# Designed miniproteins, single chains: the designs that were tried, part 38

Each design is a single chain, and the fold is of that chain. pLDDT is the mean over its residues in the fold that is shown.

## One batch from the design tools (miniprotein)

Design m1296
Fold by ESMFold2-Fast:
Structure m1296 (fold): chain A 61 residues (1-61)
Amino acid sequence: GPASEEQLEKAGQGGVALGKAGLSAETAGRIAGANSGEPSGPEGREQAAAVGKEAALAAGY
């Protein structure tokens, strides 16, 4: 199922933090999504990873 709002917010914050630490936006998003508390199934994992990546890119990483 879809990621929760809390999981998406956590993924976004984690993506920015990892991007700032020097990881690519793609890698930052994937790791932040996994550490947001994976929601049920691949849909939520993809959503969380995408939010983390978008947040890192928006922050200039």
Scores: mean pLDDT 76

Design m1297
Fold by ESMFold2-Fast:
Structure m1297 (fold): chain A 72 residues (1-72)
Amino acid sequence: MSRDEQASLHLQRAIEAARQGKIDEAAKHVREAANLLDVDPELVARGVASYLVDQGLITREQAEALIEAAKA
C-alpha cells in the first residue's frame, strides 16, 4: 500500500469517526494522514471539517473541535 493510499484510508476513517461524533478519533486519523502526506494537520483538518459541515454531517462546533484536536 502506497503512502497516498494509506493517507486516503485515514481520511475516510476520519470522516466516518466525525460522522459518529468521535471527534478525537477523527483528529487522530487526520494527523496520521497529514503525517503520511507531509502536510500541516491543521490544514487537513480544516479541509475535512469544511467538507463535513457543507454536507450537513457535523455541526460547526464539532468542526471547530476537530480542528483544535488535530492541532494537539
Scores: mean pLDDT 84

Design m1298
Fold by ESMFold2-Fast:
Structure m1298 (fold): chain A 79 residues (1-79)
Amino acid sequence: SMAELKAEAEKLYEQGIAYMKAGNYDLALKKFSEAYKLYEKLGDRKKASETLNNMAQVYLAKGDIEKAKELALKAAKLL
């Protein structure tokens, strides 16, 4: 159901945040990428945008400034 997909997206997003705060950047990106795909399928542009912005923050922490900028611009275009 749509509600089950939304619950799974939120769970993946929360796992991404937890990994990001712990400094486990590759696991954070994996969870955020999975959450982003579900938010796209749900048409939740706001949550998709928030997820891309968190991925951009992870890339900044990894020193990948260009990838961070790319994701932040993509997030802005969703709003």
Scores: mean pLDDT 92

Design m1299
Fold by ESMFold2-Fast:
Structure m1299 (fold): chain A 60 residues (1-60)
Amino acid sequence: MIEADPDDPRVKELKAYAEELGIEVDDRTLQQIYDATDGDLEKAREALKRLAEEFGGKIK
């Protein structure tokens, strides 16, 4: 299923936000978060914060 566009500028904004949080997140993970939030950037950012808290810097 193709629901999340990896080349979407919103996904790129999420990646920039993750880097600002000091974490490195794969594009695939960003796509999954974006799709799970149905394209809601605010919820996706919150999910990224939770990932940063859990992994302490990098997602595996």
Scores: mean pLDDT 69

Design m1300
Fold by ESMFold2-Fast:
Structure m1300 (fold): chain A 98 residues (1-98)
Amino acid sequence: MEEKVAEVERRYRAAVERALALMLPIAEKLYAGEISLEEARAAIEALIAGAEDEETRAFLRLLGELLLLIAEGRTTPEATAAWQRRVAEMFGLELPPP
């Protein structure tokens, strides 16, 4: 494998891990009912604005979208599939046909 490809893979993995670590406390508090949807949305927006790199910012947007969809009770199989497809496109993965 080319050195440049390995570097890109490490960067994306690190960005995903950072985004998950930043989002997890907000998700836990929101699902436990410790914060409101409005407070969670504001916290997510602050994380996105404070992201150091574009990859982390993109993943924070995706995770925040899913988190709010679940919390608002708007999670449908179609919406979840659309979100998963967007994530797969970002990683260059092909999803099986529905």
Scores: mean pLDDT 71

Design m1301
Fold by ESMFold2-Fast:
Structure m1301 (fold): chain A 97 residues (1-97)
Amino acid sequence: SQCEKLAKQVHDYLTKATSLSFSKEDLENILSSCNVNLSDIDSLTKSQARCVLEQILSKSESSQNPDQQLFNQLFITSVAKVYNCNVDELLNEYNKL
């Protein structure tokens, strides 16, 4: 399925991107720049999700206080929305890896 392919790509990317360290403040600034409230992370539009992914991929943040849980939620949700994959299906495929 499309979600299975995306899950493998996300897993490979996150495994290789061990130097990406975003604080909660860094992530909130990304959300703000894309006109997204923290409470709306699970309901991103495709346009908002694309904005978020572009911001994450363009930054080389190295925070001493990374919020890995928030980063993973935001990254996985944004990938799912941009590439027309159901978020729950993507998470299920990701968790099998």
Scores: mean pLDDT 79

Design m1302
Fold by ESMFold2-Fast:
Structure m1302 (fold): chain A 63 residues (1-63)
Amino acid sequence: VVLSKEQRRLAIEAALKQSGLPASVLNEDNIQKLMIVADAASNLESYNKFIQFGIKELSKPKG
């Protein structure tokens, strides 16, 4: 990815807010988890896919 660390963080925060998930899910721990997962991506397409996968995981019923 060609985004700065701050831009990557802001993109994840924006995606989480746009997902309609509860504010309790929009916490620092979840943002950091998504950043770690997305940081494993080698390009922008994979980065976006990793963010989407992380959001889907957070939107699953609590088990």
Scores: mean pLDDT 71

Design m1303
Fold by ESMFold2-Fast:
Structure m1303 (fold): chain A 68 residues (1-68)
Amino acid sequence: SMEELIKRAKEIAEKAKEVAKKDPKNGEKVIKEVDDLVTRGLAESDVERAKEYLEKAEELVKEAEKKV
């Protein structure tokens, strides 16, 4: 559902901000990339397409966490 996608997007954004606090130099780029993917995903009329964008955002956060 769209409600679940919005909740998931908020959780991803929060995690991106926490990662950025630990790596200020690279964190700004991570936040921008995650925000772009989340914004594009939530703008999609197709729920499956929206999920793909959120999955890409989650992968970016996980990779950034590994580098901290």
Scores: mean pLDDT 81

Design m1304
Fold by ESMFold2-Fast:
Structure m1304 (fold): chain A 71 residues (1-71)
Amino acid sequence: SMMEQILNEVVELVKKYMPELTDAVEAAAKRMSTLSREQAVQGLKNLVRHLESQGAPQEVIDKIRELVEQL
């Protein structure tokens, strides 16, 4: 599904740029895959705020925001 593709792309971005957060983001993505689209969008928005607080590069944040808009 589109949701699964987007969640997988988010996990791969975190694995590449913030590998220390990979396990937590994979767990969050697995939970979000079982939710409604609206709940998953909110979960991804919360994840973006968390990644920003952890010092994620702006390019990574922007890519994840673009992926969220595809939902």
Scores: mean pLDDT 84

Design m1305
Fold by ESMFold2-Fast:
Structure m1305 (fold): chain A 118 residues (1-118)
Amino acid sequence: SLREALEEAAERVERLAREAQALATEAAHKSARAAGYLAKAAQKLEEAARLLREAARSSPEEARRLLEEALRKLDEAIRYLEEAAEEAEKADKELGERVRRLAEEAKRLREELEEAAS
């Protein structure tokens, strides 16, 4: 059901937020800029997860509106993750690659949710 899909998406976004926060802690020892962008990405992912959980409990009309808002928060998070990857790569190539993989996971989830909204 749409409700179950939204709840599963919220859990996936919350996992991405935790991964971004863990990478921010690791990046803090190598690149303050990368850590800052990762922390901002984590915040936007947490906001998106809250919107998705609210959408799962809402009417169809309100769920669509909340999903659109969550997609905007995911877009913001993806931009911060891409900036974090560029800054991380300057300090540590492997760290940059790990951040870039997280950005790609967020992009895939965003595409899946956009298709669900259609």
Scores: mean pLDDT 90

Design m1306
Fold by ESMFold2-Fast:
Structure m1306 (fold): chain A 73 residues (1-73)
Amino acid sequence: AMTKEALLAELEVAVEKVRLAQSPEEFLAASREFEKVATLLATRFPEDVAVQKALKDGAALVKKKAQELNVQD
């Protein structure tokens, strides 16, 4: 099983991949990795304030990037 710190590090990597995405295809791949790690963090650490903040900040970046690349859902 992954530690909270390891999952937060994986979330940061996924967020960076979203930020660097140059195409809808790159964005979708990075967004799927973000969603996978975000689901694990939310499921395992639902009351952790640092996790909640990281998920909120990451989700905001994913939403902004989706709008910039004109991606649906």
Scores: mean pLDDT 83

Design m1307
Fold by ESMFold2-Fast:
Structure m1307 (fold): chain A 80 residues (1-80)
Amino acid sequence: DLEKLIKTVEKSVEELLEKAREYEERGDLKMAELYRGIAEGLVHITRGIVNIMYRLGKMSEEEYEQAMKRLEEILEKIRE
């Protein structure tokens, strides 16, 4: 289920960014950057999966465009 995949990724990214924020507030910039990097990596892996699914005909063009837009919005939040 594409919707469940995207929601799971969004929630996981939120949890990773919360940990990054906690480390940043403690002055541990290295750990904060690591958690942001993990969050970005998770989004890129998911984009790859969505691209493969679309190319295999597992989703409509509209579903693909919506999923890619949502993943880009998640990436923008990480890069703030």
Scores: mean pLDDT 87

Design m1308
Fold by ESMFold2-Fast:
Structure m1308 (fold): chain A 74 residues (1-74)
Amino acid sequence: SETERVRRGVIGLLEEAKKTASPEEQKKLDEFIERVEAAETLEEVIEVMEEAAEFLKGTLFGQLLRREIEEIRA
């Protein structure tokens, strides 16, 4: 499904972001991953992606999340 494809992609991206993140940032990224895993609808996944993109603002990961949101909503 579209929801499952997006969920897997977002989780993978957030896991990569954790590798260069501080301990406090890693905790926040883990919270986003848990929320994405628990999301039942695509819109719920997008809401988490919006928050994660703002949290990662100014990074490549934030840019990639924003691009994915734009593609889904097109």
Scores: mean pLDDT 86

Design m1309
Fold by ESMFold2-Fast:
Structure m1309 (fold): chain A 80 residues (1-80)
Amino acid sequence: SEEEFEEKLKEMEKLIKELEEKIKEGTLTPEDLKELADRFIELYNEALENAETEEQKEKLEKLKERFGKLAEEAVEKLNS
């Protein structure tokens, strides 16, 4: 449903903010990154199943790209 899609989208945005804040604070662990990524993928799949329009799918892909870029930054910081 549209309502369920919006709910999942908000949860994905919260995970992005959580990842961003942990990176900023220098508190991110490899275990944290894996857990956040696993949760994000689960929410992405659920949101995709509830996406009814191309506009909704585009919003979802933009969130996926944002998370992916942050995850790449996180991996580089963890490997430094």
Scores: mean pLDDT 85

Design m1310
Fold by ESMFold2-Fast:
Structure m1310 (fold): chain A 99 residues (1-99)
Amino acid sequence: MEKELEREKKIYMLGANFALLEAKLGKEKAKPLIEEAIKELKELGFTEEEIEKAKKVREELLPKIKEIFETSPSDEELNAKLKELHKEILEKAKEEAEK
């Protein structure tokens, strides 16, 4: 259980980080960075299924993260909202691991 939970957390955090990159840099600038990160993840032993799951998490989180960036004019507000999203993401990873 714990071993599966830690792996799910990593997958969800990867998807969240991909969404953060795209929200911050825009789709065109983020794409090559995400593709390079995916190559490194494959070399580290992540499966294609795990990478596809991270991509799906990115697609699901991208609208939420974009909204946070658009509605958070200060770094303090942005960091507070991102911290709450981080907590939500970890709960989702836990739910998925416990199924």
Scores: mean pLDDT 79

Design m1311
Fold by ESMFold2-Fast:
Structure m1311 (fold): chain A 71 residues (1-71)
Amino acid sequence: SEELYKEFLEAAMKGDIEKIDELIKKHPNILNYKDKFGKTPYDYALENASEENRKKIEEYFKKKYPNVKKG
């Protein structure tokens, strides 16, 4: 849903890894949700987060979800 996308993006922009982890655990299909542009919430998180928060997000995904790829 659009609301779930928004929550994920807001957590990413804040570098709130705990919230990202919570959202994925509650809604695991979010990792496979591609919009009309072929982008996932992960793609938007990386594009919209600061450099510092992007690194935190990438490190989290590398450890917990190593098969999730950008684009």
Scores: mean pLDDT 78

Design m1312
Fold by ESMFold2-Fast:
Structure m1312 (fold): chain A 89 residues (1-89)
Amino acid sequence: SEKEELLREAARALDEAARLLFEAVELNLPQEVIEKLLEKTHEVGGHLAELQRLIAENAPLEELREELEKARRALEEAREIYKQALEEM
């Protein structure tokens, strides 16, 4: 179903954010970078949780797509933080 695909996409976004955070820790990136990536991972997780709540409440597909877009935006910000940190190494 379309709702199941939206959940899978949000779950993949969380997985990617967590992977970037893990890689940043492994590379001993600055603490402030790790803290920002942790915050973005938390934001993606929060949007996944909200998407699950909206689905349980039978919210319109438009609201579900908006919440997925917020998760994707937080992930993109995490990617930019990670990329910038690597360029400064």
Scores: mean pLDDT 90

Design m1313
Fold by ESMFold2-Fast:
Structure m1313 (fold): chain A 100 residues (1-100)
Amino acid sequence: DSFERLLKLLKDAQERAEYDISLASQLIEEAERLLREAERTGSRDLAEKAEQLISRAQELVQRALSYASLVGNAKLVDQALKLDEQIRRNREELERVRER
């Protein structure tokens, strides 16, 4: 029974990590689209929306890293780290768009 409870906890943590990675990936794609539009149009409103999405994606990636590390799933850790790197690049692009 205690072993079954542990397995369920680990499974739930893995599913949460997978969900957070999936959602963060979607938010990053939307943020990148908004950043391209903001760069083309000079829209501060689009840049602000992109920043909000990037910040939300960062929270999801950090949570996913915690869950993936808890369950020892190297593939999920690698996926979360790749998204963290995309977030870093998107923040650099956001700063460039803001300076225009």
Scores: mean pLDDT 88

Design m1314
Fold by ESMFold2-Fast:
Structure m1314 (fold): chain A 68 residues (1-68)
Amino acid sequence: MSEGEKLVEEAQKVFDENRDKLSPQELASVETLLAGAKAATKEGNIELTRNYADSVKAIVKRVLERQA
C-alpha cells in the first residue's frame, strides 16, 4: 500500500467507527474530505492527502469531545 493509501485507510476507519455520532452535515463534510484525499492520493500528492486525512480526524475528534 502507498503512503497515501495508508493515510486514506486510517481516516476512513476513524470515520466508519464514528459514523453514527456525526450529524448529516458532518457526514457530508467528511465524505467530501475523504473524496479529496482519495483524489490527491491517485495524483501522487501525499502532502494534500495528509491534509485531507488530518481534517477528517479533526472533525471526528471534535464530535467525540462534544459527546464525551
Scores: mean pLDDT 83

Design m1315
Fold by ESMFold2-Fast:
Structure m1315 (fold): chain A 98 residues (1-98)
Amino acid sequence: REEEAVRLLTELASKLKKGIDAAQAGNVEEAKKYFEEARKLAERFGDVLGDPEAAKQIVELVKKAEEYAKKGDIRNAAIYSVAATLIGVGALEDAILA
């Protein structure tokens, strides 16, 4: 369970970075694809941990990152992407230490 959660969180972070990189390059459709994949990974991460509130928070932060990326606001898109990853790290720590 913990190993699967770490894998999903690592993939989530990777997809968010690829989304930001695509948006910065002006590839809006590619960025959208990566953010959509990140949302699916967030939902699966929450399912694996049994933490639907963490999944919901990560999904909302990823949606904000996508919204800013679509507007060309790469700085705010990156900030929300980092915030999404940090919520994931916190949820994982809570699950391991419980």
Scores: mean pLDDT 86

Design m1316
Fold by ESMFold2-Fast:
Structure m1316 (fold): chain A 107 residues (1-107)
Amino acid sequence: MKEELEKKLKELAEKAGEKYGEFLRKLGEILGIPEEIREKIAEAVVNNEPLTDPEAQEAFREISRKYAEVKKLMEEGSVPKEDEKIKELIEELKEFEAELQKEYEKL
């Protein structure tokens, strides 16, 4: 029983890492961040490692800023057409997080 719980927690953590990595890659692509930098950010987040590359650190700050901006605009109901694809990515992430929370609640 304890071993099954530990295995399930690991599986959920791996799923979360993969989904957050995909989200960061897609959002970075929309923002015009180079693929090499997007991959460095995604790998660091998935592996829970610090970003040591200054370009990746700056790109991650830009991603985080845009995410916060669009999320706020979504709450206000005022998302510009240019940010609609980012809105869709955030909604997909929210749906994934809701499903992930339900899985944790069943443990």
Scores: mean pLDDT 80

Design m1317
Fold by ESMFold2-Fast:
Structure m1317 (fold): chain A 80 residues (1-80)
Amino acid sequence: SRLQEEQELYKSDPLKAPLYARTKFDSGQFSSAEEAFQVGLLFKNLGQYNEAIKAYNKALELDPNNQDAANELQKAIELQ
């Protein structure tokens, strides 16, 4: 839908992405493992590795087979 497309644009906007990531993270309510993983990537891009690690852990809690989340989690821990 247009709303979902707008959400993707919002997450990719350097001015809006940090607010989106923080709002989803603070709510603790991710709609999917993919959303938690995307929030983790946004925190990583902001250099907020502690928040990225927590988001990746949530993605793996929701989908333990998400190899991308597992790989990014390992990298974020090494950068912490």
Scores: mean pLDDT 75

Design m1318
Fold by ESMFold2-Fast:
Structure m1318 (fold): chain A 70 residues (1-70)
Amino acid sequence: SEEEKLLEELEELERRAVRAVALRDVPAMQSVLGELKELVERAKEVSEELAEKAERMLQGAQDALAELQR
């Protein structure tokens, strides 16, 4: 289903974000943010719950990027 596909993509992006933070890889985190923004828009068309989960993850990734750039 589209929901299962979005959940798998969210899990992969979460793993990539964790790795980027551990390596202090700003370009990798910027790439994750771009893909998360696109995924949030897709999730809004599928389920409000998925959209909220994706937005929370996007917010966390944006916060992590801001900390990496300090």
Scores: mean pLDDT 85

Design m1319
Fold by ESMFold2-Fast:
Structure m1319 (fold): chain A 58 residues (1-58)
Amino acid sequence: SELEEAVLKILQAFEGSRLTARQIRTLVQDQFPDRRISLSAVRRALRRLEERGLWRRR
């Protein structure tokens, strides 16, 4: 999904940094200023990325 792709790009851009779901939400919201991005939506996107093997917790 578009949200998952945006979250993945943010994680790749900040791979040396510890990002919280709240920080990721803020960065994604900045990319989609006309949409309301909830913390729950970001957490679901992170879970899907982990399930797909595209992201792992360190």
Scores: mean pLDDT 77

Design m1320
Fold by ESMFold2-Fast:
Structure m1320 (fold): chain A 116 residues (1-116)
Amino acid sequence: SFLEELLGLSLEEALRRMVGDESLSLEEAIAVMRSIADTFLDDNLASVYLTLAMALAAEAGDEELFRRILEAELLYRQKRYEEAIALLEEIRKETTDEELKEYLDKAIALLRERLK
């Protein structure tokens, strides 16, 4: 799948593919991701908050965090909601970043609604 292919790439290459423009700098690609997420924020989708969390990880240069959030997105797309929630809760427990915690909490809450 597209998301499985992204997991094999560097953070910079994965971001450029996600935004659909390989000519962009890393900073420009992050800005595009945030802009797309902000456009769909009112739709209150788990994918929007995961996109914001990935943008935040990329801004921090944290390739491992970016990959883990991308893996949670893949699990969500496969309807593996319990596994996606478990991974996001683990990330949330390990982080001290308040903005990241807010995005993860929103994504987790929305995924829990899918289990009902």
Scores: mean pLDDT 83

Design m1321
Fold by ESMFold2-Fast:
Structure m1321 (fold): chain A 74 residues (1-74)
Amino acid sequence: MKEKAINQVDLALAVAIATGDLSLGKRGIDIAYEKYNIPEEAKEKFIEALEHALNGDLRKAYELYVEGKKIIEE
């Protein structure tokens, strides 16, 4: 479901940013992909957003997050 998938991604991003743990964030995004059937393109956008956020590129991270969210909400 869209809401559960987005909540899972939001939690994964929040925890990864708070801890600096990229692998933890990727694991949470994988749950959204495999259990809530988000498109692979959305998964790729969220992983890129996570990577940019952890590198301090917050604007690019937000843009990628919005793109991924839009793919799910289409």
Scores: mean pLDDT 82

Design m1322
Fold by ESMFold2-Fast:
Structure m1322 (fold): chain A 94 residues (1-94)
Amino acid sequence: SLLDQIEEEVDDLLMAVLMSTLTGRDLSAVVEREAREAVELLREAGLPELAEQLEKITREVLDLMRAGRLTMEDVERFAERVEEILRQAREALE
């Protein structure tokens, strides 16, 4: 389903941000791609406000990542905000 695709892309996004922080590898290109795909799926699902929220918070985490300033606390906050977007998407689509 479209919801399953959104959840999969969001899980991939969260994993990329986490792995970038844990390994010190620059995965910003992967994060940007996964976020773009998740945003497009949210827009296709008729959830443009959630898509805009995801785009904004991903831009914020990408800026921190590219500056070498991304902390585990930032990752945890990003995950919480993303999980809230998924909760709202699930409620709207189920």
Scores: mean pLDDT 87

Design m1323
Fold by ESMFold2-Fast:
Structure m1323 (fold): chain A 68 residues (1-68)
Amino acid sequence: SLADELAKKLVSYGVEPSMAKVIANHVARLAERAAAEGVADPKAYAEKVMLGILQKLYAEGKIDKKPK
């Protein structure tokens, strides 16, 4: 699922697995809502939201790998 893909990406950046699942599930739900509201590419929307979250975590020193 999209949530599983997002959770794996968060874990690859050093996010704790339980927290990664919570964040990924939240982002996946936001993407599903965006799709219902007419967003053409919910996966791209989810990836953009995830990049913002990763950038914030990196800036706060909570992950060591710089987001791309």
Scores: mean pLDDT 83

Design m1324
Fold by ESMFold2-Fast:
Structure m1324 (fold): chain A 65 residues (1-65)
Amino acid sequence: AEEDRKQLETMAEVAKELGHEDVAERIREALTLPDPEEAQVEAGRILKEAGLYDEVVKKTLEKLS
């Protein structure tokens, strides 16, 4: 859905704003996946591996509220 895509794009933006351009790039690569659900799962995995999941999700939700 468009909302899911917007959420993932916002997560990439937040990661970049936090100084993690490498993480933002990996999330943008996940956005190229044809299945939005797979893209969301992969983005979450990337953020968890980087230790940024909680901070990025919180800031993303604040921006989309």
Scores: mean pLDDT 79

Design m1325
Fold by ESMFold2-Fast:
Structure m1325 (fold): chain A 91 residues (1-91)
Amino acid sequence: SIEELLKKLEKIKEEFLKEFEELEKEAKEAGKEEVAEFIKKMKEKFEKLYEEVKEKLKKEKDLKEAQLLLELFEGIARLMYGVAKLLLNKS
């Protein structure tokens, strides 16, 4: 159902925001201020994307299209996390 997809969307958003906050903290503690600022801006974009996907899901009448939107959001979240991780671990 759309309600279940909205709950999954919120859970994904909460889990990835916690991961981004931890990576930002690790970057700051490592003295990688430019990486920390990059992660902060990526987090802001991720939160905006969440709101856009949430509003689109609320209006979506096709359950298959709604599932694809959720999968796309998860994919983007994982890509963002991967980029942040690579930048943080860059020697």
Scores: mean pLDDT 86

Design m1326
Fold by ESMFold2-Fast:
Structure m1326 (fold): chain A 89 residues (1-89)
Amino acid sequence: SLAEAYARAAADAARAGMEAFKQGNPVEMQSYFGMASQAAIAALKYGAGEPARDAYVAADESMTAAKQGNAVEGQKLAERAYELARRAA
């Protein structure tokens, strides 16, 4: 379904953000965490279950942490967003 496609996109974006962090690319990391947040809220709008809402919150918080220079916290929140988005798919 479209909801499942957006949930998978949220998981993929969160994982890509975590990989960008490992590669030392903070701009790309922040961009991917933002994409994960947008995909998760889209999944919820198209009928994904409550894990999509939790994934949206976690992804949004990961982007905020990354923007504040707290990359370690951003990474942990992105890992949570990834797992929640996988459950929503």
Scores: mean pLDDT 83

Design m1327
Fold by ESMFold2-Fast:
Structure m1327 (fold): chain A 79 residues (1-79)
Amino acid sequence: SKKKKLQEASDKVVEMLKNGEKPEDVAKKTYELWKPIIGEDNAKKIKDSILKLAESGADNETLGSAVKTLSTYQAEKLE
C-alpha cells in the first residue's frame, strides 16, 4: 500500500538523520523516495520545508520530528 511505502521511506529518512547525514542529502532523498508515492509537487514542498528548517538552524532531531509529522499528514491524505 502507499501508506506502508510512505512509512518505510520516512523511517529510512529518519535513520539517515540519526546517522548524521547532511540535511541537503536527507532533503534530496526524501524527495526521491516520496515523489512516486505523494507526487512531485507535494514531494518538492516537503523537500523545501526540510531545507528551510535546516537553514534556520534546526538540528537533525528536530528535522526527524518534522519528517514524521509531514509523513503522518501525507498518509492521512492517502486514505
Scores: mean pLDDT 83

Design m1328
Fold by ESMFold2-Fast:
Structure m1328 (fold): chain A 79 residues (1-79)
Amino acid sequence: SELEEGLAEVERQFKEALEWVKKNVSKADYEKFEKVMKEALEKLREAVRLEDPAEAEERIREAGALAEKAMKEIYEKYK
């Protein structure tokens, strides 16, 4: 339940980021950003289903790195 609550909060944050980016960048850059954020979110969803804590932690780190890179690319290009 704590993991599911955490995932729900991250999903809300991802939706807010997607809404902001959609309003402030080109359609092409938004589509690129949305694709990466969707991939990151899927990795997080998969991680909460894993039985191995070490494998789950690795998937969470991968998802975080993808999201961070996507956000940095938008910030560097538009601000």
Scores: mean pLDDT 80

Design m1329
Fold by ESMFold2-Fast:
Structure m1329 (fold): chain A 100 residues (1-100)
Amino acid sequence: SKEEAIKILKEAIDKLRSLLERVKNATPEEQKKIFEEALNLFREAVDKLQELMPDLPEEIRKKLQEAFDKILELYNKGDYRGALEVMIKAFEELLKELEK
């Protein structure tokens, strides 16, 4: 349901924000580990959203794919903080679309 999707997004955003605060004060090695936790959380949330909303608009699916591509680009550059910020922004934008 839409209400369940909104709940999942809010919980994921809160968890990702906590991970972002951790990464700001972390060593490069710790940042990578925090990123891996964030990526797993992001993927699990996307999978659950896809199950709850199989008819998700194509423009939203495209935005999520663009977010994954940007996350991978930033990861390859070692910008773990930037990658986490992209995850949060993607979910915040999706939340706004669903709360209309």
Scores: mean pLDDT 85

Design m1330
Fold by ESMFold2-Fast:
Structure m1330 (fold): chain A 75 residues (1-75)
Amino acid sequence: SMEEEKKLRDEAVDRLIKEYQSILETLKKRNAPKELIDKVEKEIQELRDYKNGKKPLSPELQARIDRLREALKAK
């Protein structure tokens, strides 16, 4: 159903945000280049804006969400 599809999509978005936050913490601890830190922060913000219905995802992030949705569906 559309409701089940929405729940699965929201779960995929939440999971990807958590993964990116974990990556961001690791990058900060390792004193990674500012450009890389800024990129990850922008991707987290894009995922949050998408979840809140403010704007669509980039094709690259959409592809990651779609792959994660399929992985979650298989469990």
Scores: mean pLDDT 81

